# Ledger of designs, part 60: designed miniproteins, single chains

Each design is a single chain, and the fold is of that chain. pLDDT is the mean over its residues in the fold that is shown.

## One batch from the design tools (miniprotein)

Design m2188
Fold by ESMFold2-Fast:
Structure m2188 (fold): chain A 60 residues (1-60)
Amino acid sequence: MTRRRILEATRRLIRKYGAENVSMDDIAREAGVSRGTLYRHFPSWSSLVGAELLEIADQL
């Protein structure tokens, strides 16, 4: 559940602001989770983006 919420928050922020203007802290706030919870599920920005790309690929 938390993982999906984080990925959906990431999609919303990237769609509105572009990936270059989005930080891990922005994603934590948008998803309504602590920074520690975010890093527990996605230890890096590349990990988060990789999971998002896999989620999109599964829908294609």
Scores: mean pLDDT 76

Design m2189
Fold by ESMFold2-Fast:
Structure m2189 (fold): chain A 87 residues (1-87)
Amino acid sequence: MDAADEARAEAAMKRVKELVEEGKKLAEEAKASPDPRLQELGERIEKVAEEYMKKAEEAKDSGAALLLIAKELERKLEEFKKEFEEL
């Protein structure tokens, strides 16, 4: 990997980490709710964040793969945010 590919991979990994932190925050907010449906949603969000962090670690040397992982995680978090607002 050259310096430009390393920089791209680092930027993509940083984005994944930011999305994972956002997901963990949303999960904590959901789990703090007295509504069992929101508590269950929080557990699902937490599991997805952990799963995508693992995928990112496995793909850490591929900027292209990390960008796809970031896009998929962002879409999943948008879906979870809609579910959270609709409950």
Scores: mean pLDDT 82

Design m2190
Fold by ESMFold2-Fast:
Structure m2190 (fold): chain A 84 residues (1-84)
Amino acid sequence: MSDEERILAAALLEALRWLLERLDEVAEALGLSPEEAEAVRAALEARRAELEAKLAAAAPLSPEQRAEARRLAEELVAQVEAEL
């Protein structure tokens, strides 16, 4: 796993955790049925577990890499909020 891939994985994990916290709100905004919302939750939880496992197996991020991952996560969250 490259440094760029680790930074991106960390950013995606943070954004995904944010999305899971607000999934009921997002599902309502998108007009999802209860069954569709549960399918989305299951898929996101599986992806979260996969990203956590990949990051746990990789070398730890440096402080600079963590700062970049946080910046990217904040950009991803802002993009999602703009589209809701």
Scores: mean pLDDT 81

Design m2191
Fold by ESMFold2-Fast:
Structure m2191 (fold): chain A 86 residues (1-86)
Amino acid sequence: SEIEKKIKEKERELLAAQIVRDLYNALLSTADYLRKKVEEGKASPFEKRLLEELEAQRDGIVQAVEDTDKRINSLKEELEKLKKEL
């Protein structure tokens, strides 16, 4: 049915959004790890540069996590509504 097709499509969109959120969270975790490594004097020049790039993008990454969480919540609500139509 059309409703079953929409459910499967929304489930795929939800999985994709969850993966994207996990990737953004991994960037924030990497920045936290690298900051600690810099503070301990153990970071390579490459790792220091990577931290600078991640810190420069931090607000954008945080916003991307928030936007992705909102999308995940919207998709979950849409899926609940579609499943009630079965």
Scores: mean pLDDT 89

Design m2192
Fold by ESMFold2-Fast:
Structure m2192 (fold): chain A 63 residues (1-63)
Amino acid sequence: SLREEIEEAREEAVRLAEEGRTDEAFEALKLVNQAEKAYDSGDFERAEELLERARALIEAARA
């Protein structure tokens, strides 16, 4: 579900912080928090867009 995907992205962003990628982790967590707020307000399209941006950031940081 979208909610589970948001939670998974949060966990991945926390791992970036643990790996010392603090700036990337902070930006990814900001996007994940915004996605969660959009989801809670019923704006699922916005939540998906923000989640996609968070995932792209996380993946780029790992590459």
Scores: mean pLDDT 85

Design m2193
Fold by ESMFold2-Fast:
Structure m2193 (fold): chain A 110 residues (1-110)
Amino acid sequence: MVVATITLRVTVKRGAAPRVVAALRELAARVRAETPGLLSVEVRVLAEEVEGDKTVLTLELTIRAEDEAALRAALRRLAAELVRLVTRLMRDEGLLESLDVLSVEVREEP
């Protein structure tokens, strides 16, 4: 089994955090459903900081796959879906100001 842990920093409009987190969890569920050999995709909120008219979220995305090929397929789907989601949330809904990938770690598990 292979596990990827991705840490994200997401800046959202005040009050938008639950909506943006829900959208990311829906995206995670879609990637899980559409990727053969993918065991789980989980989104965890590590930190939430409210600053005036914005909220800064630190999120952890954990992807568990049967093998490296399934993980690579999941990461490609995730990247494409994130671009679409970010575009929608920024341009059409005005809920998201930025999304940054802080780290990506990959490890093998027995």
Scores: mean pLDDT 86

Design m2194
Fold by ESMFold2-Fast:
Structure m2194 (fold): chain A 98 residues (1-98)
Amino acid sequence: ATEDSPLAPSVADIIEQLAKEYEKNGKYEKAAKLYDRLARMYEPSDPQKAAEYYTKAGRAYLKAGKPEEAVKWFQRALELDPSNEEARKLLEEAQKKL
């Protein structure tokens, strides 16, 4: 399915661009907080997209050296999308670091 074109850079697009810029600059915890915000924005209307953003938040926490936080976000992603193989694999990797 083709998604409808957005009217302009949405608030979500701006937050995602900022999150990517923080990741590029090694500010992974700040990026993770923005991905969490994106996930919460999509959770009521698009749980699968929200799960993708929770997975990105968890991955960013792993890069920040916070595997305990990462575990929480990967678990949340899997609650919304149990078929998310990336979240499942990253959850297992994060748990091994505990």
Scores: mean pLDDT 81

Design m2195
Fold by ESMFold2-Fast:
Structure m2195 (fold): chain A 80 residues (1-80)
Amino acid sequence: MEEFDKLYEKAKELIEKARRLVDELASQLTPEEVAALNREIDRLEKEVEYAKKNKDIGSLQRIIDRLEELVRALEALKKK
């Protein structure tokens, strides 16, 4: 349970970070791209909630890996 709670908090932190990065990039992106990114983040947030309800640590880790990839891609856009 403690292992799962730590991964869950990490996933929430990554979701918040991704949302902040999208807000920071909004001036460099089209409204359609911003909407698409926010939609993907919303989907990942729902997947995190489902993983929590099912206590599926493997699914939660895969979601975290996807969130880390998204955050890295958004951070790379900021450097252009």
Scores: mean pLDDT 83

Design m2196
Fold by ESMFold2-Fast:
Structure m2196 (fold): chain A 92 residues (1-92)
Amino acid sequence: MSLVEKARKLADELAAATTPEQVVRLSHELLRILNELDKQGKLEEALEVARYALDKISAAIDRETDFDVQVALATAEIGVAVTYTVLKEKLK
């Protein structure tokens, strides 16, 4: 499985997570893969995955009714959004 495929799967699992602990663990794994793609110079792939994850997390926040899970998802969204911005600036 490629890093891109792993990251997309993690984003899907993160969007489907039902506990804050799952959200935190999955978001850390996703950010680790984005960092690995950056280290490999795969900036366009990293940006595509980060964008995919942001869209998935945003949709999950809109559906979430548990406050603690929603806060964990919002925190994950901020982490991915910051990473996306940094990667986008490196591509210029």
Scores: mean pLDDT 87

Design m2197
Fold by ESMFold2-Fast:
Structure m2197 (fold): chain A 92 residues (1-92)
Amino acid sequence: LLKERKFDEAKKKYEEEIKRDPNNAQAYLNLGKVYLLEGKYDEAEKYFKKAIEIDPNNAEAYEMLSFLYRLRGEFEKADEYYKKAVKILKEK
């Protein structure tokens, strides 16, 4: 199975969700995950940050940013965002 075809389908789905509701933090998070899986780290970072801007309590978006910064070798930023995710998760 061609992963690229599935990524294009997923991106289109989430872009349509964003067009319908620009405040859908989950759609931005999911779009960021697709870009991360494609190795498009700049686009992934942009969408994860947009998800946090819309929903500052989205622990998964902080976890994804932490993971992305770790992949980039930005370990201090990775640790900072990981700590933010842990704090949110402890609030339930």
Scores: mean pLDDT 84

Design m2198
Fold by ESMFold2-Fast:
Structure m2198 (fold): chain A 74 residues (1-74)
Amino acid sequence: LSPEEEAEVLLALAEIYVALGDYSFEKKNDYEGAIEDYKKAIELYEQALPHLPEEAQRGLDYARKKLKEVEEKL
C-alpha cells in the first residue's frame, strides 16, 4: 500500500471502531468497551491525519467528544 492508501485504510478502520464504540455505548451500555473502541479509533485517526487531514480531524473530533461523554458515565 502507498502511504495515501494506508491512510485511507486507517480512516476506514477508525470509522469501524467508532461504530463499535457507538454500539457499545448506545445499545449495550458497555461503557468500558465503548472507551476502548473510541481510543482505538483516535489512534487510527491520528495515524491518518498527516495524509487525510480534513477527514481524519473530523473523525478525531467526533471520537474525542464521544470518549469524553462515555467517560463521564463511569
Scores: mean pLDDT 87

Design m2199
Fold by ESMFold2-Fast:
Structure m2199 (fold): chain A 81 residues (1-81)
Amino acid sequence: LAEEARRLLREGTELAKNDPSRLEEAARLYEEAARLALEAGDLRLAAEALYQLAKTYDKMGDMEKSEEAARRARELRLLAA
């Protein structure tokens, strides 16, 4: 789970970095990475994936989804501390 989450996070980052037209695909990879990280109990990894998701939604102009992902990332980061 955690290793698969890390793999998906890397793939999402690679897509977002190399092809701006594939931000929706990158967002889906980040969402799946966060889900798997939460299942693994890796709150820091889940927060990282959700933070990247928030940045991706911001680039897509989806402010509501960006704010929600950022809020979830902050909450998980505080729980992991």
Scores: mean pLDDT 84

Design m2200
Fold by ESMFold2-Fast:
Structure m2200 (fold): chain A 70 residues (1-70)
Amino acid sequence: LLEEAIRLAEEAGVPQEVIDEARRLVEEGKVEEAVELLGKAVKELYDAGKMTSEQFFEVAKKLKEVLEEL
C-alpha cells in the first residue's frame, strides 16, 4: 500500500526530493510522518492546479488505507 501510494504521488507530479524524503521516513519506521508529508505535497499541487482531481483522490485514498493499517 505505502509503496503504491508513493508511486501514485510520483506519477501525479510530486517532486523527487519529497518522494525521496518520504522513502527515507519509511525506512526509519516513521510511516505516519511519510503519509503526512505526501498528503501535504499532493494537496499543495492540487490547490495550485498542477494535479488532476482523479490523481488527487487516488493518492489520498491510498494514503488513508496506509494509515488504517497502522
Scores: mean pLDDT 81

Design m2201
Fold by ESMFold2-Fast:
Structure m2201 (fold): chain A 94 residues (1-94)
Amino acid sequence: NKAQQLLDLLSTLFGVPVEDLLPHLEELKEKLKKTNGNAEESIAMLELYEILHELTSKGEVDKAFEEARKFAETSPLSDVTLALLDGLEKILNS
């Protein structure tokens, strides 16, 4: 099941189970916005995670990658996030 494999990969990459992180995403984004220095990249990574999780939890893996790539192309982390998405998609299709 590619959806379950992607959720497991996301949990591994963020160091916490999806169900433990997702309820706190909004609070975490708010805390990052209050941090001095460059929080935009960290917020962009959390928003990427949210897009991937929302669609993957619905079984829409292909759409999850499509929407995540659209977001990544406009984000401050476009090179890093696109490379991450390419790596994740390659692992799932191996």
Scores: mean pLDDT 72

Design m2202
Fold by ESMFold2-Fast:
Structure m2202 (fold): chain A 66 residues (1-66)
Amino acid sequence: SLMDALFAELDALRARYRAGEVSADEVEAGLGALMQRAADARLSEDELGALLARVNELLAELEAAR
């Protein structure tokens, strides 16, 4: 499903960030592209809420890293 693909991309971005393979700026750009695809797909409020919760978890991790 699209939701499974979006979560998989989020998990991959987080894993690459933790491995030092991508910068915080690159993760933010990737999250922006992911959220644009979610918007274009016209997800339900519940689906968008679930995705935003996961995005916010990664953003909090980036914030803590500075």
Scores: mean pLDDT 83

Design m2203
Fold by ESMFold2-Fast:
Structure m2203 (fold): chain A 65 residues (1-65)
Amino acid sequence: MTVTITAKTSPVVDLTTGKIYKPGETLTVEAESVSISSDGLGQVYTKDGNVYLFDAKGNEITITE
């Protein structure tokens, strides 16, 4: 699935590389799975084995299967 995250008020963190996407930045990745907790904490697992953390309440996320 294709996941696009636009960082609006909170950063997006690539846990695998340590890269931080700041407010105003957008990333698009091919995801193996996505999970969002009731507290708004989101995790994206890519097919390449990268893991991204984001705040679903502070950012815009679009998921296309």
Scores: mean pLDDT 81

Design m2204
Fold by ESMFold2-Fast:
Structure m2204 (fold): chain A 77 residues (1-77)
Amino acid sequence: MRERARRLLEEAARALVEGRAEEALRLAEEALRLGEEDPELRAAALGLRAQAYRALGEEERAARAAAEARALYEELE
């Protein structure tokens, strides 16, 4: 499960670099679902989701996802 979530995160990052923001969002959301038990994977997926929303012009959703990612990183400390 963790390996599959990590692969999806890598695919989402590549999709963002290639300008496929909607595909990146889908991949990040699937990674978040599969990695929900792992705070580090959840934080990474939320970060990619924030970048994808920003690329799509969804500033409010992007800000919320970024805040959730930061909260998870704070909890890991």
Scores: mean pLDDT 79

Design m2205
Fold by ESMFold2-Fast:
Structure m2205 (fold): chain A 102 residues (1-102)
Amino acid sequence: SVVDAALALIDDLRQRISQMDDISRQRAIGMIRSMMRRVQRVANARARARIAMAMRMADKISDPRQQIDILIDGMRAAIRDGNAAAQRVALAGIRAIIQAMS
């Protein structure tokens, strides 16, 4: 399913980012936040709220690894609770980030 594919790819993204330096992690944070904003534009209220909360929590954290964990956990929740449009945009966005990092 789109949900299973998106969840598998976001877990792959987390693993890839764990192997990066902090400069690369900062770039990844920017790409993830941009994707999350695109998902919010098509998401149902529940998924939109999860993304908004994760982004606000990450803004209060200075450690890039902790910021990424918060953002990824928020996206996993938004994918699970999201409508089909949000799930498709998330899947495409995660694929694009992985491709940009390769």
Scores: mean pLDDT 90

Design m2207
Fold by ESMFold2-Fast:
Structure m2207 (fold): chain A 83 residues (1-83)
Amino acid sequence: SELDEIADGLARRAEETGGELVEQFVKALLDPNAPEEVKRIAARALGRLSPELVEKYRDELEKALHSPDPVVQEAAREALAAL
């Protein structure tokens, strides 16, 4: 899918740079004003990252578990389960 292709590209860049963009993915996921597509891309990108790059954002991901958006909740559960 188009979202998967975008997410794969962004996740690859984050891995290659040792964690650049990871903070941006987490912020996009938690931003109530972010477009739905942006949140979905961020969720997919976070799911493709090594746990070591995501671990420092554990507290922010735990906040995402309380999101009214089921896509955000699911992404947070998956990311936390991998830590």
Scores: mean pLDDT 79

Design m2208
Fold by ESMFold2-Fast:
Structure m2208 (fold): chain A 80 residues (1-80)
Amino acid sequence: AERLQAFLDRLIAMVRAGKSLADIVAEAVARLAAETDPEVQTGMRRLLGVLTQGYAEGKSAEEIIAALEEEARRILEKLA
């Protein structure tokens, strides 16, 4: 749970900092490759999917962050 929360917090921080989608994806993929828990990896992939979809749709940083927080809430409820 803590690793997925840390991943979410980092994605949100990068979105708020105005980092490019390419930079965010590069760091997210590296973190995903370093993760050993398959359930956490699945949650990370879902969060990355929400983020990339938000960027593809031209959503604001606030809309992307809200979507990430909602997806993370659903994932964390299943891991608790």
Scores: mean pLDDT 83

Design m2209
Fold by ESMFold2-Fast:
Structure m2209 (fold): chain A 68 residues (1-68)
Amino acid sequence: MSDEELAKKAEEYLEKAKKAIEEGDLETASRHLQKAKELIEQLKDEEVKKKLEEELNKLSRMGVSLVI
């Protein structure tokens, strides 16, 4: 799979995770964040990887903030 395909799929999972967080479905959000993380870890482009890791970390913090 190309970096472009990996990034696109990761972005789709991040959007699904964001929606799940907004709906209070933290179980679904966690599953989508895990899938996004697996795709991001396969990226070879350091700039794209950094951008998606930053978004993943922001969404992960939002989920934690809703519990706390």
Scores: mean pLDDT 78

Design m2211
Fold by ESMFold2-Fast:
Structure m2211 (fold): chain A 110 residues (1-110)
Amino acid sequence: DGTPVVTQSPAEVTAVEGGSATLTGTTSSPAASVDWYKSAPGQDAQLLISNFSTLTDAPSRFSGSGSGTTFTLTITNLTLDDTALYLYRATGADGLESMGEGTLLTVLPA
């Protein structure tokens, strides 16, 4: 179909407090726009990155890079509060949306 297929890798990542983590979202075809969301237990999903280059209400330690079919979310200076499911959403040129299954980030105390 015309909707990009979204995959996220890895499915799970474990890092230590003060370290860093890199999460990847990949689409089967180029996306017109992409978003990264943080979904913590008991909280509403928080938009971290809107489109390819803009962080929305995210701390400066969150950054995005990539274009076309692959976009990465990098988190530095990890805190325990970063433990969450991170979701990648892509919108195709046809306006259809697809969301990945998520990457579960677990941050352990240093």
Scores: mean pLDDT 77

Design m2212
Fold by ESMFold2-Fast:
Structure m2212 (fold): chain A 61 residues (1-61)
Amino acid sequence: DEIEKLKKQGVKYIVGYAQWGYSLQRTSSIAAAVGATAIVPDLYDPKKAEELKEKLKEQGY
């Protein structure tokens, strides 16, 4: 099960894409199942891109 693999790896963020309206819902469901935070970047909003970049830096990426 992919969810069990993600839990075992200690994943803190699940990143989705926002091209289809269901992306946030699907990403949030997966994140909740693994105990992580859902992130769905807005590719056309520079502020949202910087927010994602800062969150990734916080985790040492």
Scores: mean pLDDT 63

Design m2213
Fold by ESMFold2-Fast:
Structure m2213 (fold): chain A 60 residues (1-60)
Amino acid sequence: KNGLDIDLINELNDLALDYIKVGNASSTAPPSVNTIVNAANAVAVIARNRGIPLPIINAA
């Protein structure tokens, strides 16, 4: 029931690294909440594709 896929872990790591890279490249970051929401929604989409039902913030 709580099995983690190594591919999912690698995807989440790559996504986290990308978001950290973008944040670090900005001398003045955009509002932190917006960056967190976008990252959380991206993680939720990936997790859903792997069968983990995470909510998406601001789903239209």
Scores: mean pLDDT 57

Design m2214
Fold by ESMFold2-Fast:
Structure m2214 (fold): chain A 65 residues (1-65)
Amino acid sequence: AAEAGAAAALAADAAGGGPATGLSRMGQNVNKEGGGGEAARAGAELALSRDPASRGAQATLQASK
């Protein structure tokens, strides 16, 4: 469920919020790698095209929207 995936991603971010050092640093590291978020979304779309049953790709695509 797209809603559940988005909610889970938001909850994970909120749970690590405040002193979300680990989660924030993870995000910075991904962004520092040169567009980790954009690359992840593009990769998820490509993976979904090759394997439409890819749950990870569907969740990533939904979360990145």
Scores: mean pLDDT 52

Design m2215
Fold by ESMFold2-Fast:
Structure m2215 (fold): chain A 58 residues (1-58)
Amino acid sequence: SVKDKLLAEFREELEKAPPDQIPEVVIRAVRKAQENLTDEELEEFLKELSRIVQERLA
């Protein structure tokens, strides 16, 4: 699905990003999701994105 592809892209970018670039990676991922996903898919995307970011920052 488009949601799964965007989450995979986000995870890969986040893993490669230095800490100072994390906000930019998150902003870009959210923007892409808003442009490509339905409201329901966007809610699921944002929940998963939030979890991934929290794990990265822990």
Scores: mean pLDDT 83

Design m2216
Fold by ESMFold2-Fast:
Structure m2216 (fold): chain A 58 residues (1-58)
Amino acid sequence: MMSDEEVAALLNELAREARRRGWSDGELARRIGEALGVPVSPEWSGTDAGVRALLEAT
């Protein structure tokens, strides 16, 4: 996985884009998963657990 610095920079960029685009929490979570190379499918309930784990790691 990326370094804490890289993860923080990515999260900040995606958060800014989410605010600009009006993304839902689920959409933001999917984008984070895609950027980290975690496979996310439409059937997945979202990445709430993944986003939480990522934020806890950061």
Scores: mean pLDDT 59

Design m2217
Fold by ESMFold2-Fast:
Structure m2217 (fold): chain A 89 residues (1-89)
Amino acid sequence: MAEEAERLAEEAARLLEEAARLLAEAIRTGDEAVRREAERLAAEAERLAKEAVELAEKAGEEVKERVANRILEAVRRAAEYVRAAEAAA
């Protein structure tokens, strides 16, 4: 349970970072297909993050804190990546 929650959080983080990278590319190029792919990966990341949080709540407070921190870190990195791309566009 704890390991599964942390694994899902790590997968969600990776997909969110990939989505942010593709969104940054779409902002720079205007490529609608890349933008749609970024949106799809972001939606999958959100789904996995939700599952990770639900499993972490059952695993206990320490796991819940680690999962929340990992997801928050990925969200902050993704937001920074997108803001940098928008500033450069």
Scores: mean pLDDT 83

Design m2218
Fold by ESMFold2-Fast:
Order: structure tokens, then sequence, then C-alpha cells
Structure m2218 (fold): chain A 67 residues (1-67)
């Protein structure tokens, strides 16, 4: 669905922002963007977008690494 595709795209964008901030040493800001990406990916998974599961797992592992 268009909704699931938009949520996946936003999740990927937020994940990318988290990665940029992490590389800049902005750990607290990176954590916030990873959390936002996780929320968006979960919504996309709930709407049946299987590719969002990979993004969700990656974002969750990044968050676990930083906390």
Amino acid sequence: SLEAEVLLALGDMYLGMGNILYKQGKKEEAIEWYKKAIELYRQAVDLGHPQAEEGLKFAEEKLKELE
C-alpha cells in the first residue's frame, strides 16, 4: 500500500539521520532518530510491508549498541 511505502521511506530517512548523527558523536540525538525509525518501520510491518522488517531489525540493533 502507499501508506506502507511512505512509512518505509520515512523510516529509512530517519535511520540515515541517526547514522549521520552517530558518526558526528551526537549519541543522544542519534538515539532519538533511531527510535523514530523503529516506530515507522513497526507501522510499515503492521501494514504488511516485509522489507520494513529488515530496517526494523537494523535500527533496533543500532539502538541496542548505543544504550
Scores: mean pLDDT 85

Design m2219
Fold by ESMFold2-Fast:
Structure m2219 (fold): chain A 82 residues (1-82)
Amino acid sequence: DIEELKKLKKKIEELGEEALRLAKELGDEELYKEIEELKREGLEFLEELIEKGEELSLEELLRVIATLLRLIGMVFELRLKK
């Protein structure tokens, strides 16, 4: 479902931006770079899937979900470092 992929892309963008802001505020340059790379890779993969215009395989869906969960985990960790 292309619309669901577009929604996931927006969520990755939003979570990635929040995580990057929090990492910058904490001065954690290493974590900032890791988040930047994860965001970039996740967005590139989603853009390829959207352009392909085909229904997601289970493997492709799990890869997207894994990226989202990693970003959510990073945001959660950063919020705990208040």
Scores: mean pLDDT 76

Design m2220
Fold by ESMFold2-Fast:
Structure m2220 (fold): chain A 65 residues (1-65)
Amino acid sequence: SEKARATAREAIEALLEGDVARAQEIVKSSGLSEEQLRRAALEVAKEMGLDPENAARAVVFLLQQ
């Protein structure tokens, strides 16, 4: 979904800037499931030229904290 992709992009951008607290807030306040965030993070990371598995793992880890 567009919401999931926008959320994943914003969270990944925050992580790249070193703002882990902001990335966690974005992920936790989104109301998205782990599966929705994982799939969106894979797609968005690929579009951004990042390692998709590493990005998805990082975004999911933030949700689980």
Scores: mean pLDDT 86

Design m2221
Fold by ESMFold2-Fast:
Structure m2221 (fold): chain A 68 residues (1-68)
Amino acid sequence: SERERRLRFAVRATRLLKEAGVPDLVIHDFVARLAAGESPEEVIERMKKEYGLPDELVEKLREIHAEV
C-alpha cells in the first residue's frame, strides 16, 4: 500500500539522515512533511533547497525512494 511504502521510506531515510549527522530539527521537519502527505520526492527537493543537503545525500534518499 502507499501508506506502507511511505512508512518504509520514512524509516530508511530517517536512519540515513541520522547516520549522516543531519540535525534533529531538520529530520523532524522531514518526517512531519511526509506525515502531512507530501510526496517523498517533494520532501527531498524541499530539504535540498531549504537546508542545503549535500548532493550525495539527496541521491541516496532518491535511491531509497526508488527501492520502496
Scores: mean pLDDT 84

Design m2222
Fold by ESMFold2-Fast:
Structure m2222 (fold): chain A 60 residues (1-60)
Amino acid sequence: MEIDEGIVEIMVALGDYLARQGRFDEAIAVYEEAAKRAKEINPELGKEVEDHLKRLREQA
């Protein structure tokens, strides 16, 4: 496991936690950063994080 991939996973988990608390602005910010990092590491991972971000924005 690459260290950078691990940090993206942690950021996604944090974003999910913030969204469950109704803190959507903070969750979106964390997801945006995770998506940027994920794209540099693995385009497929970046797309997955972007898909999560799109769904989150629809709820916010």
Scores: mean pLDDT 77

Design m2223
Fold by ESMFold2-Fast:
Structure m2223 (fold): chain A 78 residues (1-78)
Amino acid sequence: SAARAEGAAHVVKGTKALLDGNYEEAAKHFERALELLKDSPEAVAFIYEQLAIAYENLGDTEKAKEYREKAEKLRQES
């Protein structure tokens, strides 16, 4: 599907941004991927894990914790 392809592209771009230390850009790409891949629990769990890393590096400890907890909950339900 177009949404799946676009979502996958945002995951790739977000991952590259993380590797480059561009955490704000990474978070934006992963947030867009989350919207596009919302129907895939496995993709959503992975994206939550990446958002937790991005927000932790941005110093947003509360957002990082929320995304980690959301990822863990989804992984327990699968």
Scores: mean pLDDT 88

